Designed miniproteins, single chains. Designs and how they scored, part 47

Each design is a single chain, and the fold is of that chain. pLDDT is the mean over its residues in the fold that is shown.

## One batch from the design tools (miniprotein)

Design m1722
Fold by ESMFold2-Fast:
Structure m1722 (fold): chain A 57 residues (1-57)
Amino acid sequence: MLSEEEAKELAEKARAGTLANGGSEEDARQAEEAALSGKTPDEAQKKAVAAILAGAD
């Protein structure tokens, strides 16, 4: 698992990626909370985060 700092960064990207992929603000909030609390986001949200990370490269 990621460290606290890494989890916070992932949470921010999960939130942004969820919104970018057509998720609601509720979904974005859920993704952020899931990452911060150590729960895994939904598969769709994970794919959104992966897309953000791939784009950053």
Scores: mean pLDDT 64

Design m1723
Fold by ESMFold2-Fast:
Structure m1723 (fold): chain A 71 residues (1-71)
Amino acid sequence: MALEEDIERLREEAERLLEEFKRRIEELAKTDPRRAISVAVAGMILLGLAGEHELAKELLEYADKAVEEGL
């Protein structure tokens, strides 16, 4: 049984996914704010499906700020 190991791995994957989405949003916010929002929505859905609701919320708030600053 490796439940603790599986939970740790899933959290690491979710955190890595969050950072990848943040990086992509930051890049896109300066060139295509619409695509930045689309990436944020996709990431939020994926993180939400993984049960990482706090990370999904963090991603959405990050995207809102990045787009606001990029406008």
Scores: mean pLDDT 74

Design m1724
Fold by ESMFold2-Fast:
Structure m1724 (fold): chain A 69 residues (1-69)
Amino acid sequence: ELTRLAGEAAASAAYKLGKFDEAENIVRKAERGELDPAEAFRIAAKYLREMGRTDDAEVAEALARQLEA
């Protein structure tokens, strides 16, 4: 569940930025259970910052930090 949620957040942000190939890659990895949820939240945070959604990016980074503990 957490890997799927993190993957959906990262893929959604990538799609909104027009990074369709990256979004497809994220979805594929999440479906196969190959996507680390901490990595997915870091990717989501990066794209959220590029969109100017800094508050959401900070939440995603905090989630990634918690998963690395």
Scores: mean pLDDT 79

Design m1725
Fold by ESMFold2-Fast:
Structure m1725 (fold): chain A 72 residues (1-72)
Amino acid sequence: MPLSKESVEYLRKAAEAAGAGDLESAKKYLEEAGKTSELSKSISTALLSRIDTVDPAGLAKALNDIVTAYAP
């Protein structure tokens, strides 16, 4: 199933924060996305497990790619 509009909004905010180098806000938005659906929870959990090893630009790109793949 494609992501809900609410899930997409939080993932986009996480991508924007990561693109700005703000990993703390990116973490917060990923946690909020994880509350919106089971698919978003799986995506957020996987990204949060790697957030300490990924550079901010790489995280922003990954989030934008996910949104593009799963957008309704």
Scores: mean pLDDT 78

Design m1726
Fold by ESMFold2-Fast:
Structure m1726 (fold): chain A 56 residues (1-56)
Amino acid sequence: SMEEIEKLKKELKELIDNSKNLTEGQIRAAKVVLNDPNATKEQLEKAIKGVKEADK
């Protein structure tokens, strides 16, 4: 649903904004997913997981 997509986009944005150890390339890649109007739930969940794992 759109509500689920909006929630995931908000979570991804907050993770990017509060990240400490992401490279510029990792931030850019995550923002591509965040700013894609056609981003799927799976793509957003994968991006969130990737950001969490990379932000060490």
Scores: mean pLDDT 83

Design m1727
Fold by ESMFold2-Fast:
Structure m1727 (fold): chain A 68 residues (1-68)
Amino acid sequence: SAAAARALAVVEATFADSETAAAALERAGQEGLITDEEARALTLAALAAGAKSGATAAEFVAAARAAV
């Protein structure tokens, strides 16, 4: 989806070095760079591609790339 692709681009460019995917998404949302809807779309795409709930930001981004 366009929402997932936009959120992925932001997380990958600015927050991929975060310890966890949850931390990366929280930071992007707190800075107003992604919406709640975009964060949910990205999370659903990554989970559909096999990302685990405790995934690192790098693992989450790799999974989401496969699903987008």
Scores: mean pLDDT 79

Design m1728
Fold by ESMFold2-Fast:
Structure m1728 (fold): chain A 83 residues (1-83)
Amino acid sequence: PVPEKELSEEELKAREEVERFTEEAIRYLKENAEEMTDEEIVELTREYQKKILELGKVAPVSVVTAEVLRVIGTAEDLIIAKR
């Protein structure tokens, strides 16, 4: 097992902000996708990706990558569900 490196307060805060924002983003997509066009879902998902990258600027890359992929996957599933 790789020992967990102790994160700085800034890195911990960035991780928490990224995770929190991603949960709120996914919730919003799930609650509003039925009222949105596929194009609007794609545009909102791109905006969420940009925000995750900005919030995660000093967060571990693995966390930022996982959260970005989770938002993309949720958006794709919601678009498919509308067919």
Scores: mean pLDDT 79

Design m1729
Fold by ESMFold2-Fast:
Structure m1729 (fold): chain A 56 residues (1-56)
Amino acid sequence: SAAERLEAFEAQLEAAVQSLIEQLKKIYSEEEVKEAEEALRKLRDELIAEQRAQLA
């Protein structure tokens, strides 16, 4: 269903964002990682909202 597809998308996107943040922590400063985390979480939320709108 549309709801199941959205849940799968949210889970995949969250995993991808978390994986990227962990990689960034290995090579960038805490300050740079904090800014990247904030930007990535905002982008994640926007992408989830867009998918929800398209499935409605």
Scores: mean pLDDT 82

Design m1730
Fold by ESMFold2-Fast:
Structure m1730 (fold): chain A 74 residues (1-74)
Amino acid sequence: SSEEVLAEVERIAEEILELYRNNAPEEEILKKEDELLGLWLRAVDEGMPQEVIDRMRAIMEETGREIRKIEAER
């Protein structure tokens, strides 16, 4: 369902932010980022509603902003 996909995206996004906060190895971070990208690509391929795809992209954009904020505070 749309709710399940969005919840999964939000969970992975938070896991990525936690990895950045803890200075996790780059390989571990990239694996989680690839997982998040894979979910977005599958949602597009499966023809999920545009509103869901846009929300997923918005979560990814917000996650990127938070990553930049974490990096700037080091």
Scores: mean pLDDT 85

Design m1731
Fold by ESMFold2-Fast:
Structure m1731 (fold): chain A 92 residues (1-92)
Amino acid sequence: SAAEADRWAARQAVRLTPRMVEAALAGDDFEADVEEALLDIGLAVARLAGASEAVLARIRELVDRALEAARAGDREAAEAALAELRAFAAAL
């Protein structure tokens, strides 16, 4: 179902985004890029499985916000975006 695909997409984002954040904060651009690519594949699979475009867009927005903050060295902003992502996932 679309709801199962939405929850699966959110679970992948919750699992991978903290890894991207820690890699980016550490200056490990390769690891951050790999984790981002794995999430992109996961979201593409979820889309094929019938995930909602609104849910996929919200996941992308929160992931991009966390990663942008981490790349800027802003741990507080990155953790805030991760908290919003976890709350969004829990509500699905």
Scores: mean pLDDT 90

Design m1732
Fold by ESMFold2-Fast:
Structure m1732 (fold): chain A 66 residues (1-66)
Amino acid sequence: KKELLEEAKRKLEEAGRLSKESTALSNQGLASTPEERRTLLMEGAELAVKAIKYAVEAVSLLNEAK
């Protein structure tokens, strides 16, 4: 049960990291040329989806730790 809490913490930390990277890419995209903007915003969106998946996994582990 303690191991599940540690795994959940690691997944939340990774989700936070990916969320920050997603925001940074989105900000770069908005400041970029129209041609580069689409690519950077898509890359940011992909990182945001990964962050959500890690957060969902963390919640699942927290529920198992009960």
Scores: mean pLDDT 81

Design m1734
Fold by ESMFold2-Fast:
Structure m1734 (fold): chain A 100 residues (1-100)
Amino acid sequence: DIKKIANKLYKLALTDFNKFVDELRKMQSYGDITKQVIDMLKKKITPILIDLTIKGVEGDKKAKELAEHYSKILKVLDDIQAQIDAEEAKQQAELERELK
């Protein structure tokens, strides 16, 4: 239930950022499942961040603060995705070495 996991993590990212980071890091071992959750979160967050950034530039102080928070969420998602991609690349390289 990827959508249910993504919705839970989205709420945690807004209410308890440290717990969001901890839960997402625990999911790194799930590989592709975690990548699908990250993709769903990025698709949800990116348009919100764009809208908040525009409002912030137009003088909405609360929108600016919220945009900074959503940017921080996206950075964590990018960092975890990069770590999963690096581990998958390492495992693939080890398999290719064993087959030679």
Scores: mean pLDDT 84

Design m1735
Fold by ESMFold2-Fast:
Structure m1735 (fold): chain A 80 residues (1-80)
Amino acid sequence: SREEVIEKILEVIKKILSEAGMPEEKINFIINSVRWLFERYPDATEEQILAAIRGLLHHEGVPQEVIDKIIEEIKKVFEE
């Protein structure tokens, strides 16, 4: 279901950011922002969601290698 896909994506982001040593407060902000993207744009394509998440992570100062890892894992969730 859509809700199961969203929760898997949020869990992937949280896990990778936590393993990268990001502060909990910043992780919570990013998770809430991604949840808002799914709620505000229910008809967004997978490519649009990936682009929006990439932009958000870059804007929040997440390192490029961590962003790339998150995007690749989210792509795997969409392919399930």
Scores: mean pLDDT 86

Design m1736
Fold by ESMFold2-Fast:
Structure m1736 (fold): chain A 98 residues (1-98)
Amino acid sequence: GEEVLRLVESIPDEVLEKAGLTREDVIAAVRGALENMAEAARKGDVRGVNIYSVAAAIILSAAFNTEAARLVIKAGDEASKLVEQGKFDEAAEVVRRA
């Protein structure tokens, strides 16, 4: 979550205005999706990890931040693999750091 949120801070105001979005709304929505994604990972819920990963990526793509969207998808893939291995806390930590 940390690196993705840092990338949201780098989106120019004119890009957000063109998308009809505020920075605060994007941060709140992405943070919520990432928190739900980390919680799904802690519970061993691979489906939840994938759903919230995609949700965060859609929000970031709507804000024209394709790099942050790719980081979220990569974190979702890595977290899903860790969940499948029974490493739920490690999976949640991957989501938190991304």
Scores: mean pLDDT 83

Design m1737
Fold by ESMFold2-Fast:
Structure m1737 (fold): chain A 57 residues (1-57)
Amino acid sequence: KEKVLEVLKKKGVASPAEIAKELGISQSTASRTLNALIKEGLVEKVSENEYRLTKKA
């Protein structure tokens, strides 16, 4: 989870595929982690394939 937040902080906006590539994880793992972070209010979906940190992060 923390590494996903770090990637989003570095890039500003990222897709699950970009996060998966940067962290060496599967796209499905990146998507599951992003969904968990959205439930925690730390990440928001800005378009169909783009995610970013919320004001809470």
Scores: mean pLDDT 77

Design m1738
Fold by ESMFold2-Fast:
Structure m1738 (fold): chain A 61 residues (1-61)
Amino acid sequence: SMEELRERALETARRLNLPEEVVEAMEKVIDEAMADPSTSLEEAERRVLRVYTTAMHRAAA
């Protein structure tokens, strides 16, 4: 579910100590997906993964 995706994404961000801006970006993506009934869970997961992957590469630098 979208709520489970939100919890999992935020837990992952905290575990990796990602910047506040990245956490906000993940929240925004999930909030937009929840507000748009045409957005599938799969599409929401893809958008969150994109934010996560970009942030993870920056955090490793």
Scores: mean pLDDT 76

Design m1739
Fold by ESMFold2-Fast:
Structure m1739 (fold): chain A 99 residues (1-99)
Amino acid sequence: MVTFPTANPASGLSGPTVIEPGGARLAPEEQAAISAAAEALLAQGASEAEALRVALARVAEVLRRRAAETGDPEWAELADRFEEGVAAIEAAIARARAA
């Protein structure tokens, strides 16, 4: 399993905890629903790129909001990396479908 937003278990941010005001990440239910949908698509033999894009796009969006809110370059770096990954997957999906 890919563990993209893996935080150290001792960080204190693991699990359903209150995040600083104005910068809440996507809801746990949303994340679970996205993961379940992606896994279902993969199990059915649907495009793995499409399933992965959906999951990563949500994570990238949250990281981008964090970067904008905190001004911390570490969050900006993470957002850039996930965004590049999402863009690459989206480009691959578009090319495959449009070709």
Scores: mean pLDDT 60

Design m1740
Fold by ESMFold2-Fast:
Structure m1740 (fold): chain A 61 residues (1-61)
Amino acid sequence: MPGDLVEAVRDYTGRAPVELSLRKGDVLEVLAELDDGRWIVRQLSTGRWGVVPASVLRPIP
């Protein structure tokens, strides 16, 4: 959900300028959910925004 914190469950390498590269354990804020199974997220450590597959993320309680 937008505003929720999520964690990367594995490393992910973005393949386009709009995609964000992640390391396992990165914490991100969800900005928007897209209808194609991707989320717009902001990485808390860097402040970088980008699109990643929702499948590489899990909610943080």
Scores: mean pLDDT 79

Design m1741
Fold by ESMFold2-Fast:
Structure m1741 (fold): chain A 83 residues (1-83)
Amino acid sequence: MEEIKKKVLELARETIELAKEAMKLAEEKGDKEGLLRAIALQLRAIGLEIDAELAKSKEEAEELLKEAEELLEEAKELIEELK
């Protein structure tokens, strides 16, 4: 369980860094929608870090891992859209 939680935290932190990059790209382009999407991704990733710390079962940790993987892919897609 702790190993899964660690992976969730690592993915959430990577998503936060990608969200910051997306915010910078959106601001540079004047893309208000892109900026709001990037902010939403950062907030969701922060929530995922909190949920990972609070997870009490392996099943909860595995669900969070799936959410973390999906969120990271969403962040990567946003960056490609903003380039």
Scores: mean pLDDT 87

Design m1742
Fold by ESMFold2-Fast:
Structure m1742 (fold): chain A 71 residues (1-71)
Amino acid sequence: STASAAYHALGEHYFAQGRYEDAAIAYEKALEIDPRDARSWLNLGRAYEALGRHEEAARAYAKALELDPTL
């Protein structure tokens, strides 16, 4: 989906700026549209780690690996 890809790109942009809460929200929006995007789950985990939200990061990483074990 173009909308899912746009939210993913927005999340990457916010993450690069150190805006980790905004990045997490953008990745969550991407995943509402495409919940099987392993890359968005991985990036959401990274954003949660940067925020100190370690349990949520672990769950996001687990979902990424479930969808793509080669990550």
Scores: mean pLDDT 89

Design m1743
Fold by ESMFold2-Fast:
Structure m1743 (fold): chain A 57 residues (1-57)
Amino acid sequence: DELRKKLLEAIGKLLDAIGDVIDAELAGDEEALAEAEAALAAARAELDAVAAEIDAA
């Protein structure tokens, strides 16, 4: 259950980060885009870490 909760939270963060990238691109805000891309990279890393925990279980 804890791994499932972590997985859902990681997926949620990834989807939010993707949305932020799209919004920043549509707005033409280069600063917001850079921040959103950094958040997307962090969210992908968190998802990979959770996937590794599931594989180890």
Scores: mean pLDDT 83

Design m1744
Fold by ESMFold2-Fast:
Structure m1744 (fold): chain A 71 residues (1-71)
Amino acid sequence: SKEELRQKAAAHLTAAYIAASALDIDENPERTKRVAEEMVEEALKLAEQIPDDPEFREWVREGAEKVRELL
C-alpha cells in the first residue's frame, strides 16, 4: 500500500520534471506548464499520506521545487 503510494508519487514527479525540462521546445507550453503543476500537486498529496517516511517526503518536496523552478 505505502509502496504503491511512493511509486505513484515518484511517477507523477518524474513526469512533471521531464515535461518542465522541455518547455522551451514544447508546442503548447501553457498547457504543459499547467499539467506539470497538477502532477507536482498530486505527488505532494501522495507523499503526505506517508508521514512515516520523512526522507521520501523531503525528496518529493525537493523535486517539486526543481520542477517549479523550470516552469
Scores: mean pLDDT 83

Design m1745
Fold by ESMFold2-Fast:
Structure m1745 (fold): chain A 77 residues (1-77)
Amino acid sequence: SFPVYSEEDIKRMEEMIRKEGKEKGWSEEVTELLIEAARLAMEAANAAAAGDLEKAEELFKKAEELELEAQKLLAEQ
């Protein structure tokens, strides 16, 4: 079955990404884009677990777009 992420799981993910960003010297913009992408991916997994496959696909695609934007910004610094 697809995993179900709690609000606590999402918060832990956000804390991990913020810590990684500080350690690696990422800009706040890059860090926030990666956090939002991860949130959308976790929400997509929750939607899939609930049987909403269309919503899951939409959210995963949005997460991919934000990851691409973060990579573009990293390449430009």
Scores: mean pLDDT 85

Design m1746
Fold by ESMFold2-Fast:
Structure m1746 (fold): chain A 57 residues (1-57)
Amino acid sequence: SKMEKNREIARVVGRALRAIGDALQKALDKDPSDKELLDKELEEGSRKAMEILREFE
């Protein structure tokens, strides 16, 4: 049903956003002044978020 699909979308999007948030926190915990490290961790977090979104059918 449409409601079940909307709940699944919300769940998947929420997990993807958390993956990005976790990557940001990891970079800040290591070295908040290292912009290159922040960029690399964000790239990894974005990749993981995309993988989570790809699981949505």
Scores: mean pLDDT 78

Design m1747
Fold by ESMFold2-Fast:
Structure m1747 (fold): chain A 75 residues (1-75)
Amino acid sequence: SGLEEGIKSLLEPGLKLLEEGVLTGSKELIEKGKKLIEELKELIKRVAPPEKIEPLLKKIDEEAEAAIKRAEKAK
């Protein structure tokens, strides 16, 4: 379940910054987290096989939304 191991390891720093930013109300941390996640999405679009791009991007968006919801609930 989740993303491929390599993609998950690259995604985790962005998710952590996003979650901490939402939890603390830090716009700077939210922006940094979103930037890392978008950079990973752009990398996937360039290097992944076409048939894997949409499922991987969907998983990344789902993980980002889950991180935001966890942090908002923890406020």
Scores: mean pLDDT 82

Design m1748
Fold by ESMFold2-Fast:
Structure m1748 (fold): chain A 70 residues (1-70)
Amino acid sequence: MAELEKAKEELREFAKLAEAGKLSNEELLEYAEKLAKKLLELVRKEGVLDVKEVEEFIKEQLEEIRKLLA
């Protein structure tokens, strides 16, 4: 759980940086994709029952980042 919560928090902080315009579009997408991959791996590895919920959360965060880059 600690690793999963940490990854979620990192993704949220990244979204804040995206909103602040601190990162380039390429850096934003690459970093977000790395975080999403890590988070999904952790969820699957831990056998968490809310795997689908976490996956949807990641997709929503990436979609919001894409909107900020548009």
Scores: mean pLDDT 66

Design m1749
Fold by ESMFold2-Fast:
Structure m1749 (fold): chain A 58 residues (1-58)
Amino acid sequence: SVQQLIQQIKNGDPAALQQGFDAADELGRGDEVLALRRAGDREGLIQLLIESVQQKAA
């Protein structure tokens, strides 16, 4: 479920993080991912991945 995936992303599970990155890429949000990684904004990156998987599930 999306709720389980969100918890796994928060826990830093590699497979769940990859699903989050794939979702962000499919939504055209790859530039936002790069910006957050460059800034070292881990909280912002996790939030973006959560939003991306939620949008894909809608």
Scores: mean pLDDT 86

Design m1750
Fold by ESMFold2-Fast:
Structure m1750 (fold): chain A 70 residues (1-70)
Amino acid sequence: MAEELAKRAAESAGALAKEAVQHGYDPDEVVKRAGELAREGFKRMGLTDEQAELVGKYAEEAARKAAESA
């Protein structure tokens, strides 16, 4: 389900974003890249554009929250 993939993408994006921001990367760039990687990765796995966009939004939200708390 797209929801399960979105949850997985959010968990991964949050962990990576926290690490990246702690290493001095720009939070806005980290959020943008997390969304791009999630959308591209899941489209390659056969998800629809709508499902990939949902996953990307979840990844961006998780990355933004992690970046703000880093």
Scores: mean pLDDT 78

Design m1751
Fold by ESMFold2-Fast:
Structure m1751 (fold): chain A 62 residues (1-62)
Amino acid sequence: GAREELEKAKEALEKGDAEAAQKHLVLAVIRGADVSLVQEAGKALGKGDFEAAIEHLEKALE
């Protein structure tokens, strides 16, 4: 589900894998995640700010 994809995106970010993180963020949206929350994480990732991207995903998951 969407939550599982958000969790996988966070794991990829923690490993520094931007490509895997982006893939899982897209899959999360397709599976019903809030697009606004995913866009915040995606924008941070696009700037190379992995820490901010992780913080956005943590807020969405907790």
Scores: mean pLDDT 81

Design m1752
Fold by ESMFold2-Fast:
Structure m1752 (fold): chain A 70 residues (1-70)
Amino acid sequence: KVEEEAEKELQKLGIDPEAFRELREAIANGDYVKVKEAEARLRGLSDEEIQAAVNNDLDKIKEAIEKKKK
């Protein structure tokens, strides 16, 4: 269900859900090369907007997961 809500949030931001998922996984793995590749695919948006959205979304997802684990 978390994935479904994340997908809806991505669509609201006007971000391609598949490209964003790939970006999230690259960030989680710490693969800076894959992060760059995913960002290139999302280059329809401004670089700063993509980075801000990714940071906010990732932080929210992490917080929700951490709460569930606790």
Scores: mean pLDDT 59

Design m1753
Fold by ESMFold2-Fast:
Structure m1753 (fold): chain A 71 residues (1-71)
Amino acid sequence: GAAIPAALAAQGAAGVGPLVELLSSPDPTVRRAAARALAALGHPAAIPPLEERLKTETDPEVRAAIERILA
């Protein structure tokens, strides 16, 4: 997985935008890393874009990671 999403999570609220952008990556490994980084961040601003992404997400690991954040 990419190290960049973990580094962005460490930036708090400033990391939300870039991590949400990575959720649109064509690479499911990058999307999975971004979802996990958003989970680690725990910022409420991530909830609406995660709900929208879940509607179109086809990778089961990314979907599971998003569902854990929303639970």
Scores: mean pLDDT 75

Design m1754
Fold by ESMFold2-Fast:
Structure m1754 (fold): chain A 55 residues (1-55)
Amino acid sequence: SKEVKRVVEEIKRALKEGKDKEKVEKLLQELSDLMNNREFTKEDGERIIEELKKL
């Protein structure tokens, strides 16, 4: 979905930019878990992006 693609891109960019790697990796894990276990919603994406931007 578009939501997932956008969130994944933001996470990958943060990793490349040297944001807190451990926290970014944890957010990536949460994204992966949500995609496998639940429907990924816009709210999920917004939450992950907000957490990422606060790093």
Scores: mean pLDDT 75

Design m1755
Fold by ESMFold2-Fast:
Structure m1755 (fold): chain A 79 residues (1-79)
Amino acid sequence: ELREKAVELAKKGIEYMKQGNYDKAAELFEEAARLFEKAGDYRGSAIAYHVAAVAYEKSGNTEKAEEMRKKADELLKKV
């Protein structure tokens, strides 16, 4: 199911965060967020986008970080 796939991607993202590979972590959390949203888990999606924003910020991609924060904020309006 979509939610289970999102959880597995988020777990991999956490592993990359611990390794300091913020680009890979950001990609995984962004993908997890999309799957949570498709599954109707708007809270899970918002959290995943917020973590992706932190990872993009740490990798120096400020534009992507702002984009992810905006997506998280819009999803929180649906919770």
Scores: mean pLDDT 86

Design m1756
Fold by ESMFold2-Fast:
Structure m1756 (fold): chain A 94 residues (1-94)
Amino acid sequence: SEAAEAGAAAARAAYEAGKDGGNAAGAAAGAVAGIGASAAALAGERAGDLEGGAREAVESARSAGEAAEAAGGAGAAAAVEAAEAAARAARAAA
């Protein structure tokens, strides 16, 4: 449940930051990061070896953050925050 809560928080943060920044690229990158976080949260709720899935979620979130930074603007900060939240969720799931 802690991983699920972290995933939900990451998605919410990405949405709010994207809405506030008015940057479509940042909002899209944040949404991708949020999907990663949700996947990590689901992994955390299952018994078994899901470390690979958690790592993939972290890498995907970081890639989204890097792409948003390349685009520039307020959306980059939102994407980075979302990526960090996704990384925390993935770590909690592992």
Scores: mean pLDDT 56

Design m1757
Fold by ESMFold2-Fast:
Structure m1757 (fold): chain A 82 residues (1-82)
Amino acid sequence: AAEAAERALALGEEIIDAYLERGLITPEEAEELRELLRAEVERAVAEGRVEELLALAEHALEVLRLEEAGKAHLLDELSAAH
């Protein structure tokens, strides 16, 4: 349970950091999201839903990675076209 909660926090923080690095959120918004993430993980642990939360986070991170790959390709083409 503790290990799963730690993994959920780590994955959630990785997603938040990726959004921050992409300029989609501000540092202030990232801090707010990290607080919300901690609260949700604690709730999921209390309700026995931490594995469900982990699966959701893993899926979200995979989608984000696919989006980043697509955006990187687009940015490279736009940089060549100007």
Scores: mean pLDDT 73

Design m1758
Fold by ESMFold2-Fast:
Structure m1758 (fold): chain A 106 residues (1-106)
Amino acid sequence: MSELQVAVLVDPEGNTVGAVIKATGPLAREKAEEVIRGLQAGGVPVLGIYDTVEEMAKLVKELAEKYGIDITEIRIENGELVVKTKNDDKLGGEAAYVATGREVFE
């Protein structure tokens, strides 16, 4: 089964740090090329592309520490990267966060 995961990191000042991608299988790799083009067109740098969610999680954690994003929880659940930040209950939108997405192809 092909699988694409994307994490986009935003710093405490609301600046986009960049994206980290996991792509496994040929369909997910083709979709990743499309996603990378969309991210680059939007001014989002792609900081890493990996075959495993474990490598993706490691870079996300390292970038969060470097850019001051306070991760309260980071884990892999059923092969999916799960990230929670101190600002998950944010009112008003000016808070550091990690946005994650997953897509599975047959």
Scores: mean pLDDT 78

Design m1759
Fold by ESMFold2-Fast:
Structure m1759 (fold): chain A 65 residues (1-65)
Amino acid sequence: DEIREIIEEVLGKKPVGDDDNIYELGGNKAKRYKLVLELEKKFGVKIPLSEAEKLVSPKEIKEYL
């Protein structure tokens, strides 16, 4: 899954499950910002940082996009 792969690359943690909490996997503000930029770039969408803070799992990110 491409979204999960991007999350794994940005966080440097494997495996990442669909329901795993990104913050618990070591996602700090800088990594969350980078993740948002990579997702925006890949899917051609804009994700406000306030919305990104609500997206805590790969499943939630997939459902948002």
Scores: mean pLDDT 73

